Designed miniproteins, single chains, continued (4). Designs and how they scored, part 107

Each design is a single chain, and the fold is of that chain. pLDDT is the mean over its residues in the fold that is shown.

## One batch from the design tools (miniprotein)

Design m15708
Fold by ESMFold2-Fast:
Structure m15708 (fold): chain A 73 residues (1-73)
Amino acid sequence: MSKEQRLEARKLIRELLKKKPQSFSEIVDALIKTFGLSRKQATALAGTHLSMDIGLGEIEIVIVDGEPKYKMK
Protein backbone atom coordinates (compact mmCIF):
# COMPACT_ATOMS: atom_id res chain seq x y z
CA MET A 1 0.00 0.00 0.00
CA SER A 2 1.56 3.26 -1.18
CA LYS A 3 1.84 6.53 0.77
CA GLU A 4 -0.27 8.20 -1.97
CA GLN A 5 -2.98 5.54 -1.54
CA ARG A 6 -3.04 6.20 2.24
CA LEU A 7 -3.57 9.93 1.60
CA GLU A 8 -6.37 9.23 -0.92
CA ALA A 9 -8.02 6.85 1.59
CA ARG A 10 -8.01 9.58 4.27
CA LYS A 11 -9.56 12.03 1.79
CA LEU A 12 -12.28 9.49 0.90
CA ILE A 13 -13.11 8.90 4.59
CA ARG A 14 -13.45 12.66 5.18
CA GLU A 15 -15.67 13.13 2.09
CA LEU A 16 -17.94 10.25 3.17
CA LEU A 17 -18.30 11.72 6.68
CA LYS A 18 -19.10 15.19 5.27
CA LYS A 19 -22.16 13.66 3.56
CA LYS A 20 -23.56 11.86 6.63
CA PRO A 21 -22.47 9.93 9.75
CA GLN A 22 -21.06 6.53 8.75
CA SER A 23 -20.51 3.31 10.71
CA PHE A 24 -17.07 1.66 10.78
CA SER A 25 -18.31 -1.15 8.49
CA GLU A 26 -19.70 1.39 5.97
CA ILE A 27 -16.30 3.15 5.83
CA VAL A 28 -14.46 -0.19 5.42
CA ASP A 29 -16.79 -1.25 2.59
CA ALA A 30 -16.25 2.10 0.81
CA LEU A 31 -12.46 1.64 0.97
CA ILE A 32 -12.76 -1.89 -0.46
CA LYS A 33 -14.96 -0.69 -3.33
CA THR A 34 -12.90 2.41 -4.17
CA PHE A 35 -9.33 1.07 -3.84
CA GLY A 36 -9.76 -2.72 -4.29
CA LEU A 37 -8.29 -3.38 -0.85
CA SER A 38 -8.73 -6.61 1.06
CA ARG A 39 -11.07 -6.39 4.08
CA LYS A 40 -8.04 -6.77 6.39
CA GLN A 41 -6.20 -3.88 4.68
CA ALA A 42 -9.31 -1.66 4.59
CA THR A 43 -10.08 -2.37 8.28
CA ALA A 44 -6.52 -1.49 9.36
CA LEU A 45 -6.46 1.67 7.22
CA ALA A 46 -9.90 2.88 8.39
CA GLY A 47 -9.02 2.23 12.04
CA THR A 48 -5.71 4.11 11.79
CA HIS A 49 -7.13 7.20 10.05
CA LEU A 50 -10.29 7.39 12.19
CA SER A 51 -8.33 7.15 15.47
CA MET A 52 -5.86 9.84 14.29
CA ASP A 53 -8.57 12.25 13.10
CA ILE A 54 -10.58 11.76 16.33
CA GLY A 55 -7.39 12.60 18.27
CA LEU A 56 -6.97 15.75 16.14
CA GLY A 57 -10.57 16.80 16.87
CA GLU A 58 -11.64 16.56 13.21
CA ILE A 59 -13.97 13.55 13.64
CA GLU A 60 -16.31 12.61 16.47
CA ILE A 61 -18.34 9.53 17.39
CA VAL A 62 -22.10 10.07 17.59
CA ILE A 63 -24.92 7.65 18.42
CA VAL A 64 -27.42 7.38 15.53
CA ASP A 65 -30.43 5.09 16.03
CA GLY A 66 -28.58 3.31 18.86
CA GLU A 67 -25.42 2.67 16.79
CA PRO A 68 -22.03 4.42 17.05
CA LYS A 69 -21.17 6.33 13.87
CA TYR A 70 -18.34 8.61 12.82
CA LYS A 71 -19.06 12.24 11.88
CA MET A 72 -17.06 15.29 10.75
CA LYS A 73 -16.99 18.10 13.32
Scores: mean pLDDT 83

Design m15709
Fold by ESMFold2-Fast:
Structure m15709 (fold): chain A 63 residues (1-63)
Amino acid sequence: MDLEKALKAGGEAVKNGDIAGAAAVLHEIRKHYPELSAEELLERLEKYAPLTEEQRRFLLGAV
């Protein structure tokens, strides 16, 4: 799995209001990169799309 490409796809889901789709992308990334914490994944995702505090909490709970 290409981590940068997957994070970009997750960012596009966030921009489109598909926060559940973003959660699914992060969950899939975590299967391939179990060494990355949910917090690290969100920090990297924010490079592609800014997260609201509500979105950040939802994604932390979903991953």
Scores: mean pLDDT 81

Design m15710
Fold by ESMFold2-Fast:
Structure m15710 (fold): chain A 94 residues (1-94)
Amino acid sequence: SAAAQQALAEKLSEESQKLLEKGKEEGKPEEGIKEAIILYLSTVLGIPKEEAENMSIEEWLRLLYEEIERRSGKSLPKEEKEKRIQEIVEEYKK
């Protein structure tokens, strides 16, 4: 239902913000981003948290892009999607 989706979105936004702040306080902002992505994958996509934690950043980004494509009804060419994923991974490692 729309109400359940709205409640989930609000909860995810709140929990994601807490994880980002925790990462900054611990001097590891990238860890906070990682934990926020894992939370999204487990709660929105239904991927078990343990499984999501064992995935690479590239695998997380592929799942996120696939979900965006599914919701938008627009698909990116595989080559363009992989290029964007690699660009994000390279920026994230800097």
Scores: mean pLDDT 70

Design m15711
Fold by ESMFold2-Fast:
Structure m15711 (fold): chain A 81 residues (1-81)
Amino acid sequence: SMLDEARALAEETKAWIEEKAAEAIARETDPQRVAQLKAARDTLLAEIDAALADLEAGRISVREFRLRLQALRQLMDREVA
């Protein structure tokens, strides 16, 4: 179903964010920067859960959900740059 595909995409996106954050944290020596990376990870993971909840409640379309998850990936890329 479209919802099963959306849940799979949410889990894939969460795994990607966690992996990107873990890689950046592992190579970072600045404690302030480590704290920023952890905060960004936690915020983006929460926003993925919120996007899925919005989709399941019918507040956003599958297209809007996919665009929202893509935007969250781009935000993670900026944080680890």
Scores: mean pLDDT 91

Design m15712
Fold by ESMFold2-Fast:
Structure m15712 (fold): chain A 64 residues (1-64)
Amino acid sequence: MELPSFLSEEEKEIAKKILERAKKEDVNVSELAKEVNASKSTVLRVISVLETLYPELAEKIIFP
């Protein structure tokens, strides 16, 4: 499935990392934000968009 065209280039890269991690393990929001050099709120926004396309992703998201 293609990523939505309204996502910025930065948000698309964050989305790719979220989806890749979710295939292997749980997605820790704080850890991912540090890895992509983005704010926690930016990561959460991208996750909200992805959950609309992949509802099962919500089960993989963890908050420390």
Scores: mean pLDDT 76

Design m15713
Fold by ESMFold2-Fast:
Structure m15713 (fold): chain A 58 residues (1-58)
Amino acid sequence: SRQQRISDAVIRAANMLLNGASPEEAQRVLREGVQAAGVRDARLEVDEEGRVTRVTLT
């Protein structure tokens, strides 16, 4: 489903951050994943420790 593909993209981006990827790399992967699911764009917000605090879909 669309929700499942979006959820998978968010989980992938969060795991990338946990494994030391930059917020910019995680943001790119999130955008690509949600766009493949038919969402226009997505924004990932991270705290100073690199933890995902918010995901916004447009």
Scores: mean pLDDT 81

Design m15714
Fold by ESMFold2-Fast:
Structure m15714 (fold): chain A 90 residues (1-90)
Amino acid sequence: EEPLTPEELKVLRTLMRLTADGRWVSAEEIAEATGLSRSTVQRILDRLVERGYVEKRREGDEVLYRANGIKAIAALIRNVGDEWERERGL
């Protein structure tokens, strides 16, 4: 699989944190939590959905997102060494 960019990893981590209790969140909430623009977040989320790391649901005119925990964790392990260097705040 193609490696995730640092911004894609940041969006994925943030989404995993926000949806850890099984809630669904909007691209706006992720944009505010990450400091990225809404358009950048939507572009990243679309790619993460295509790769199966994120689930997407449409409720009328709103689009909501939730991390696929198993696939998202696997992606973070492959692309970030946080599990070994977490005390350094990588």
Scores: mean pLDDT 73

Design m15715
Fold by ESMFold2-Fast:
Formats: sequence, C-alpha cells, structure tokens
Structure m15715 (fold): chain A 55 residues (1-55)
Amino acid sequence: GEINEESIRLAAESPVGALVVARELGASPEEAYAIARLPDREDRVRALLELKRRA
C-alpha cells in the first residue's frame, strides 16, 4: 500500500510501527532501529517523513 503522511503519523505512535515503516521506506536495519528508539513521537514522525522524501 501507499505510505503517506497519515500512515506515517499512525505508525509513529509506537516504536514497532516506526521500525516497520522505516524498513518499508528503505532504511537500513541500523537506521530503522535508531528511529524506533526515539522516545518522542514527533521525532519519529519527522525521521519517517525525511526517509519518505529521500525514497
């Protein structure tokens, strides 16, 4: 399915959701784990949106 801003914001509600979407957007395992470990949801959203822009 299409990964859009709404789906990114929903996924970023949890570390696991952020990890899965980061990997789908082409992040390395290390980068995806780094994003998932961000304690703040807003930081996870920002990181995932940046990944989408690069993809």
Scores: mean pLDDT 81

Design m15716
Fold by ESMFold2-Fast:
Structure m15716 (fold): chain A 75 residues (1-75)
Amino acid sequence: MTITVTPTTTSSLTVTVNVSPSTADVSVYDEKGNLVDKAKANGSVTLTLPSPGTYVVVATSDDGTESASRRVVVN
């Protein structure tokens, strides 16, 4: 599975997650490991983050066999 998070460093509270294959479950965790948000990606999904900080975006395929993660920094 491939995950692309754009941007990986931003002053905006929104990030776009692109996934391949085209559908995945996306979970966002803060730097303390707390779940902040989750969404279903169908090719892509846009997530809103609650505050500046460091986050980890995790995508898992619908069958649970593949996962990928990316770090995002909001300034």
Scores: mean pLDDT 75

Design m15717
Fold by ESMFold2-Fast:
Structure m15717 (fold): chain A 73 residues (1-73)
Amino acid sequence: SFEELKEEIERLLEELQRLLTRLVLQGRGYDAAREVHKLAEEVRKAKTEEELRKLKRRIQELIDRARQELASL
């Protein structure tokens, strides 16, 4: 459902914010940190499951990238 998908994405945004906080402390991840604020606003404004699925994909891409960068430190 829309509500379940939104809750899942909100949990993913929290994970992304935690990863980016760690990267920023190491002088990295600034572009992604700026983008996460826009993504959070877009999740809040989303009206359809299709919009949420597109946002979920982008957030997952940023999470995967952040995890790889942290693993290489």
Scores: mean pLDDT 85

Design m15718
Fold by ESMFold2-Fast:
Structure m15718 (fold): chain A 86 residues (1-86)
Amino acid sequence: SMEKILKEFEEKLLKDMKLTPQDAKTFVNMVKGSTQLSDDLAIDVLEGMVRIVLSLRKDITDEQKEKIIELAKETLKKLLEEKKKS
């Protein structure tokens, strides 16, 4: 289910990436919003949005930023696949 995929993403942001609950909710909402875009634009638009938000963060390392971006992209791919099944 899409809800389980989003919960797993939020838990990874909190536990593995050590983000605040507010930051995790922001990225979860960006991924959810990107599911409303066409499949051919969704991943690229999400990556751009996440990169812009992370570029403003001095408290997150460049290595962690790339991991967050990759996790968000992988999560959106899973959501788009799940959406095609239902």
Scores: mean pLDDT 84

Design m15719
Fold by ESMFold2-Fast:
Structure m15719 (fold): chain A 76 residues (1-76)
Amino acid sequence: DEEEVRERVLPLLERAGVEREKAEELIKKALELIKKIKDDESAIKAREEFEKFLLETIGEEEVKRLRELIREESLA
């Protein structure tokens, strides 16, 4: 569900200091890439494409902060 992904991811992006407009674009891109996942190979490609888009959209420092927040959420 698009809304469920948005509800979960948007607060993490905001915590990383990502502007709401850019956060919405990142969520939209993530949802597009998720739809392309058919197997492990396509999942790896989707992850790589999203990582590149993320770096281009919010920059390296914001990506680093976001990765730390996601890691903390996953380990909690």
Scores: mean pLDDT 75

Design m15720
Fold by ESMFold2-Fast:
Structure m15720 (fold): chain A 82 residues (1-82)
Amino acid sequence: LEEQLAQVEQGKKRALEMIKKIAALKDKEEALKLLEKFKETLEEDMEILKTDTSLSPEVKEKLLEALKELKEEVEKEKAKIE
């Protein structure tokens, strides 16, 4: 359990760094395109995760929290560019 929770936290950190790198692209049109695709992927993952019954409740809850935080970060970066 602890190892799985640690993996979720590491994944979240990596995704946050990716969002920042995308937002920092000089081509802002491409940045917006990539951020929108990232957001769509996060929304799809959240819907899939909600129906998953194989994960422990603790891991599932932490994954949902991480996906929500990532989605909020994408929205913030999109708003700065738009």
Scores: mean pLDDT 80

Design m15721
Fold by ESMFold2-Fast:
Structure m15721 (fold): chain A 88 residues (1-88)
Amino acid sequence: EKKKKLEERIKELGEEAEKLIAENRGKKEAIDIASRSYFELLILETAIEVPEITEEELEELIERGLEAVENRDLEKLKEIIKELNKLK
């Protein structure tokens, strides 16, 4: 179930990030985050079977990511993507 929950949450984060980027096209920060988010999400979707992190810790990180997208906080979103990237 951990894998399924993680994949669903990451997919939702990706879709919300896409919307944020579409609304802010032309801003360098938005473009940088879009490129990084897409690359990191692609990698995470293929490597969601990382056993080194607890399910609770991972879910908290993803929730923070979704909140950052909702608040259009590009800096926080970028930081959360970096934290997710550490799972690799």
Scores: mean pLDDT 62

Design m15722
Fold by ESMFold2-Fast:
Structure m15722 (fold): chain A 84 residues (1-84)
Amino acid sequence: MEEIERLVEEMKELIESSDAPEEVKKELIELLDRLLEAIKNGDLEEVYRILGEIGRLLRQSDLPEEVKEKLSRLLLKIYLLSLQ
């Protein structure tokens, strides 16, 4: 749990420091907050649904490629930790 919370915080910091539009930042941060809530509740179906939504939003957004790559790697780590 603590490791996943750390990864989510790292993603939020990366998003906030990026040159992304404020609307995209707000949507990603809201999804990350919902992800943490789903993980705390043990709702794996909701966790996987939200991870998919974040992944889709990252692919569809005009974020810099370096930021997308870093966020995708962090998202993958969260996914792998959720499979334990």
Scores: mean pLDDT 80

Design m15723
Fold by ESMFold2-Fast:
Structure m15723 (fold): chain A 84 residues (1-84)
Amino acid sequence: ELPSNEEIVEHLERLEEELEKKLKELEEKNAPEEVIELLREVIRLVREIRRLVEEETPEGLAEALRLAARATELLEELNDLLRK
């Protein structure tokens, strides 16, 4: 069973809220600028993915998948920085 478009959008909205909360916590803790910038870029990508998913077009879905792959790469970089 594939999740509905509405369920995907709701999951992306919750992810965006969690990432924004994490960003605020990292800024308050004076995390390295590289970490802050990576997380901001991930948040931007999540917002764009949600917008593209909401369009419900094949072209938008294909672009959303490309951006999701990019967001995953940035999250891996972020995790590597946070493990130091």
Scores: mean pLDDT 81

Design m15724
Fold by ESMFold2-Fast:
Structure m15724 (fold): chain A 80 residues (1-80)
Amino acid sequence: MKKLLEAEVVGAVGVDAKPGDRLTIEVTDIRGNVAIGKVVKTEPPIEGIKPGHQAIVNLKTGEVVVATDKGLVYGKVVKE
């Protein structure tokens, strides 16, 4: 079953993502309280985030980190 999460950006380092930007993440693996996923899309489009970039989700807090080659994007799950 496909699990999609929607997250809202709260901050970034090295990537020009703005608070309130939206991330759609497809969950590919779950390891305890951590979900591993990949970015499906961003809204608006964010330079430096591409489909397939690795996302790590803390399932207890809803905290999201997206790792790119340019830096990190921090978010929070808003929809499951």
Scores: mean pLDDT 82

Design m15725
Fold by ESMFold2-Fast:
Structure m15725 (fold): chain A 94 residues (1-94)
Amino acid sequence: SHKEEGIKYYERGKKHFLLGNYKEAIEDYTEAIKEYQKDGTSKKNLADAYYERGKAYEALKNYKEAVKDYNEAAKIYEKLGDKDNAAKAYKEAA
């Protein structure tokens, strides 16, 4: 399923991030986002993937891309009623 494919990319992206391979993490999170968007029901996973891609962009000092991803994650968390994760993402975007 698209959700299962998205999770595989997301987990690989997290492993790349932990190794400091931020470019490879961004590539994997981008594929995870595409798969979660195709699924259409994995909204929490989609928000998590945007948030983690924002962190990877920030690590590369790509602040404009990071802010866009944090804001997208925050909007999705807010729609889900996840106020804590929405507040966290908005704080990172500031």
Scores: mean pLDDT 90

Design m15726
Fold by ESMFold2-Fast:
Structure m15726 (fold): chain A 90 residues (1-90)
Amino acid sequence: MPKIFQDLEKWLKENKDKLTEHDLIVIGALSILKGNFEEAKKYFEEVIEKNLRVKPYSAFLDLFSMYIDFSQLPEDVKKLVEEVLEKAGV
């Protein structure tokens, strides 16, 4: 994992009370990169429950396209990611 994503994950975890829907998508994506699919599901389900009102930042969409291989995701995680991206209008 690139150092910038490790630093970003640390900041997000230190600022849990300030997390936006975009931040939840990011920490979910970072959890996938770490192989923590249970945590990833939790964060994506929270985004879906909040009725995603804003589109993810382009940098976070790039994270999915460049570093996350959808074919390697468990089906339940893949389904949640697809639903988040669809709600975001991607």
Scores: mean pLDDT 67

Design m15727
Fold by ESMFold2-Fast:
Structure m15727 (fold): chain A 97 residues (1-97)
Amino acid sequence: SAMEEEIRKKREIAEEFAELLEKMVEEAIEIMREAGKMTPEMEADWAAYRAGLEASKEALKERVIADPASIEELEKRLEEAKKRAPLLLEEVRAAME
């Protein structure tokens, strides 16, 4: 039961990492669009990249589940990633000014 609970918690953390990745990428692209920096070529490149995003999300989930780190360490990394995400988006916004 302890191993099943650990796997379940790792899956939950993996899902949150994958959701954070998608949200950050979508928000960064929207910042670029609002700034008028998205060219037609960049929009085409983004459409192609977005087709690969699901594979990237699944690969990230598998890596989190296979990670030998403790649940506490993985939760700490997720918390830090969530705190860093708005700062990285603000850097993208500043670069568009």
Scores: mean pLDDT 83

Design m15728
Fold by ESMFold2-Fast:
Structure m15728 (fold): chain A 116 residues (1-116)
Amino acid sequence: SEKKKIVEKTLKLLEKALENDDPDELAEIVSELYDILSEIYKKMNEEEQKELEKIIEKAGEYASEFGQKLKKKHPELDDETISNKSRILGLAKILSEIFKDKKLEEALKKLEKKYL
């Protein structure tokens, strides 16, 4: 199914995020996760888009707070790395809420633990 393919693609991107600290790889993962979210958004009706906008807002707050925690725990990391890691977590949270998939939720928790 289309949903299964998107979930599997997202899980592979989150696995890459767990295994890589390279800035270019992290930026590519952010870009690919945004593309996935954009394609989902385009297929939604107006009511579904409004509900997704609420999820995006809450995930943005979560990503911002996580970025602040990263800066405090890892002062050696540059702003670009902190930005990309927090964006990956925010996008993963959005996709986890959309799909309500346990494997995506587990991958998100693993990333939080790995990054802190």
Scores: mean pLDDT 86

Design m15729
Fold by ESMFold2-Fast:
Structure m15729 (fold): chain A 80 residues (1-80)
Amino acid sequence: MEEFRKLVEEVLDLPAEEALEELLKVPGIGKEIAELLVAAASLLRIAADPSVSPEVQEAAREQAEALLEDAVKLYQERLE
């Protein structure tokens, strides 16, 4: 979980295409997991934007956490 959160933070300022390329360089991360992490990064940008309402920030953070959990679960399943 924490490693995936850190990867998302690293790509947070990158365009989606560049973020996807960087994530695909990580061993064991396939396109499906990389796409979940790119989506989580986009939601975390919304959650961190002070011009966005608190309700929208909370919803975006919760959705990003759900995507991170899905990514971790898929990664663990693929380590077999």
Scores: mean pLDDT 78

Design m15730
Fold by ESMFold2-Fast:
Order: structure tokens, then C-alpha cells, then sequence
Structure m15730 (fold): chain A 80 residues (1-80)
């Protein structure tokens, strides 16, 4: 079972990762960004499954889902 402190740390790490990916997207081709979107979606799925297995509070799961949703939307703009 994941603690609230561990869940907060995970949220912080996900926010930093999303920021890094957004910066990289600006220098990549549309085709590269399409592949990156697929990798990001796979990462989101794996992370959400891990969080549910560890009974992380729904509030943190929903916040992480929003971060990935916003990230994917921005990547889709660069994939055009």
C-alpha cells in the first residue's frame, strides 16, 4: 500500500517528467511526436495500473490522469 507521502512524491515526479517531455516535443518532428504520444499513453496505463494495485487515493490518480491528458493534448499540437 502506497503512503500519502509516496503518492505526493510520485505526483511531483510526474509533473517534472511532463514538463521535460513538453520541452522535447518542440524540437521533434510531427512523426516523432506521434510515436512519443504512443509511449506516453503506454506509460500512463502502466502507472495507473500500479497506483490502483497499491490503493492510491482516487484524488491523486485523477490529478495524474489530468497531467497526462494535458501532456497528450500538447503533444498532439506538435504532431500536426
Amino acid sequence: MMSEEEAKELLKEVKEMAKEIKELAKSRTPEENKEMIEEVKLLEKQLLEYMEKNKVPKEFIEEIKKIFEELIKELEEYAK
Scores: mean pLDDT 83

Design m15731
Fold by ESMFold2-Fast:
Structure m15731 (fold): chain A 62 residues (1-62)
Amino acid sequence: SAADQALAEKAGEYLAEQIEKLLGKKPKVKASVKGDQIVITVEIDGIKSVYVTSLADAQKAL
């Protein structure tokens, strides 16, 4: 849903802010919803990593 996608993007932005604070560089972040999960792809200096969390956990954390 649009609400789930908005939550996913909020989770991605939160993760980007934490990484920027640690590394001094803002990563590229792409967030998507797959079923009951949020999939966040983070890219810094050409290195891609994937973070997966549930919609329920993201809602509680954010």
Scores: mean pLDDT 82

Design m15732
Fold by ESMFold2-Fast:
Structure m15732 (fold): chain A 65 residues (1-65)
Amino acid sequence: MSEMEHLLLAVSRVLIRKAGGEILDDRGPTITVGAERITPELRALHADLDALLRKHAGLTLRLLE
């Protein structure tokens, strides 16, 4: 994974936490995110970040409901 891919992942983690999400598992190619309440903002952010991470880093973002 390139330095730019590491930066994209780091920024994604910050944005998820800002939107009220929590990183539950990030040890593999799938990053699992949960939240006490899944808001429309968190769902939209998840969709956008999942698309970017799949395209540029070969990672998937899973929202656990």
Scores: mean pLDDT 78

Design m15733
Fold by ESMFold2-Fast:
Structure m15733 (fold): chain A 106 residues (1-106)
Amino acid sequence: AEVPELVERLSDPDPAVRAEAARRLGELVPVLGPSVVPLVLEPLAALTSDPDPAVRIAAIRALAAIYKTYHEVLTEEEAEILRNAFEPLFNDPDERVREAVKTAMD
């Protein structure tokens, strides 16, 4: 459905557009099935390093929703992408980002 267009918007020059695209993917991917996970996982993981903390928070929430829905069917490589994306966020300079990753891991 809209997944490829939302993935393109994750690279938009406007951080508000990137954050909204990540939010929508976090809502859509859990209902579309695990076949779309490979299309979104690396682009969303890359957003956890975005210069805008609101974009990093949106990416954390999207990845957390995907993990909660599909963790038992993810490949080991996909699970490793998620772990590697989340690990540095516990030491993020923005307190809201640190709180978002703590909430995501609960």
Scores: mean pLDDT 87

Design m15734
Fold by ESMFold2-Fast:
Structure m15734 (fold): chain A 74 residues (1-74)
Amino acid sequence: MLEKLAEALEKAAEYVEKGDIEGMEKKIEEFGEENPEYREFLEKLKEFIVEKAKEDPKKTAEALRELARYLREK
């Protein structure tokens, strides 16, 4: 379960790095639909990513990759 969440976060980071915020939002929402246990967390995370990516998309993408790494180490 956490490994799949980590994969989704890595994919979201790719979209953020490209400046494709709409693609990131769709990816997060799709994962939340498939995994409703994460839905509330992902909704808040999506809002946070949108705001942070407007300020610094590269650092936001790096933060998502680091979060994915921590989840994989669990």
Scores: mean pLDDT 79

Design m15735
Fold by ESMFold2-Fast:
Structure m15735 (fold): chain A 99 residues (1-99)
Amino acid sequence: MSSLSKEEKRELILKAIEEARATEAAELTPAQLETLDFSEAIVNKDLEKIAEYLAKMAKKHGATEEEIEEAIEKLKELLGLSEEEVKELKELIKKLLEE
């Protein structure tokens, strides 16, 4: 059993991300900063920011539709996303990839 609530765990992770940005900023590459932004979006369940990151990485690295679907499935398991949230995330990514 965890001594921390889900909200307290979320706050600690967000604080750790903020401290990493502040403490290691001089040594962080643009790719590492993007990873921290994505990690923060994941912790916040910010589907719009998650979609923006995935669409940007897909365009930058030429990711296939299958690779994007695998990333969404992994996020579903990690975040406990509902089927409705998964559908919303897919629609957001599709819209961003078409723009």
Scores: mean pLDDT 69

Design m15736
Fold by ESMFold2-Fast:
Structure m15736 (fold): chain A 81 residues (1-81)
Amino acid sequence: MLSDEELRERTRRGLAQLLALRDAEVARTVLMLEFQSLSDEERRILVEVLEERLPEIAREDPAVAAAVQEVIDWGRARLAA
């Protein structure tokens, strides 16, 4: 099991690589698949990292930011159930 800090750093690095593609559909698909492969605690961390990075993403690519927001909303709904 990774520490919270290690998981957040891994998530930020993976997100940066994914966003370099500048493809909203790819970002949405990959993030949703990643979320489904995670434990509930790891899912919470992923959503938190996405929320943390959302303003920066929106500055660079609003379409990708909209896809990320959709993943955040979807993930939050699943965590609340």
Scores: mean pLDDT 80

Design m15737
Fold by ESMFold2-Fast:
Structure m15737 (fold): chain A 81 residues (1-81)
Amino acid sequence: SHEEHIERTAATLSKMSDEERELVFRILVQEVREHFPELAEEVEARFREALKQSREAQIETFVEVLRLVYEAAERRRAEEE
């Protein structure tokens, strides 16, 4: 499930260095730009702010962004009717 994937991702991020988390954030931003360009500016802004904060805040922001992406994907499927 999406929630299980999110939980596992959060646990992995908590064990990463600051540089490794920043790389993962950059990768997610690129994926969002490619598949959900409407979210790209918001995601970039959220990660830029989170990188100035604690590890816990960074992980929480990543989880919130993943949920936004999953919600956007579900809305896109619903629009197919």
Scores: mean pLDDT 81

Design m15738
Fold by ESMFold2-Fast:
Structure m15738 (fold): chain A 78 residues (1-78)
Amino acid sequence: MPMEAVESEVMPYDEAVARIKEESETFTVFKRVEGDVLLYYGDASETVYKAQSENPSAYIVAFGHNGNRLYLVLQLKK
């Protein structure tokens, strides 16, 4: 539905990834919350599982891979 315009990522994809790497080198899955937007970053399989399990009705607004790592940006459904 066009009623809810999907805003861009909370921060640019590359910037978000770089900042997460600076904050924590060693983690299985990292989760960051900014308003109604969630950023997940970590091991691909675990990241998908956590994102889907915790937010089954959320919208995926951006995603990408870096090796075996996955970046997911989700928007919570109101």
Scores: mean pLDDT 60

Design m15739
Fold by ESMFold2-Fast:
Structure m15739 (fold): chain A 108 residues (1-108)
Amino acid sequence: STVVLSPAQEAAVKAKIKAAFAKLGYEVDPKMLEKLFRDYLALANTIPADVATDVKKLYRYYSTHRLEKGQSVSGKASHNAQLVAIIASIRGLDSDKVYEEALATFGP
């Protein structure tokens, strides 16, 4: 199912994605930000709420499930760790801790 966000909600999510990658020393250009936002929406729509609160379960879910045709995710471990951290932060977890644990699980 496609989640429809208001322009303000989309801008808020994109700001969180940009800020998360900036913590790693990466500047996200507008085209990459659009891809990351679509990847975030795909993961947010397909991950069960209970799985999203556990970094190891979230990584396992991501590793074993394929997203629907037309949705995209990164093959890079650090990018996948950031998407996991962003989803977890929106669900009330410490995004920095979740990122560190996810990156350790995905690999560098």
Scores: mean pLDDT 59

Design m15740
Fold by ESMFold2-Fast:
Structure m15740 (fold): chain A 57 residues (1-57)
Amino acid sequence: MQELADTLAEQAIFLAEKAGNEELKQQGVEVLRSKDDAKTRAQKAMDLTVEAIKLLR
């Protein structure tokens, strides 16, 4: 399950970069480097993904 949280964080970083938002990309990197539990990291990554998608619309 750590792999799932890491994958979600990497996806959030990718989408933030596509949206051109460096702050959001940096937040994704912090989630990836965080020692929080997998559930907390996955939740943060999903929230960042939603924000990145909103910017791409």
Scores: mean pLDDT 78

Design m15741
Fold by ESMFold2-Fast:
Structure m15741 (fold): chain A 66 residues (1-66)
Amino acid sequence: MKELEEAIRNGDVDKAAELSKEVKPTARNIRLAIALAVETGDMRYIEMADVLIENGADPNLTKGAE
């Protein structure tokens, strides 16, 4: 998802949160946020990854949904 990836790369947590409600975040988007957090040491990327997980990018991708 192009716009969501751009928001992540820009460190725009609120925009990423908004976009992740409309577009299902992918594991790739979460990994990108984590990688940026590690590289920059910036907590907002960690918070962004957490928001993406909560909005549907389940890190444990298993169907277990009812």
Scores: mean pLDDT 71

Design m15742
Fold by ESMFold2-Fast:
Structure m15742 (fold): chain A 93 residues (1-93)
Amino acid sequence: SAHSKLVEELRKRVEEAIEKGDTELLVEVIIEAFEEAEKTFKEQLAKLPEEEKKEYEKLFKEKRKEIAEEVAKYFEEEKGDKESAERIRKYLE
């Protein structure tokens, strides 16, 4: 599927960034993954009945924030990279 191809491409880009030690490239790939997730979310939201849209949007926002905090914590605590952590957090505000 198109979604599987996108996931595979993002995985390869993450692996390349890790192999190169390119933290900036890794942050860019992660942000791009969040943008694609939001695009998919909006497409699915448009297909839902009006009564289900609010709950779906709430759950997506809560899950996105949870994942963003985990990613930011990884950069800040494991990598010592506060700038990358702040960039992830700002993108998701």
Scores: mean pLDDT 76

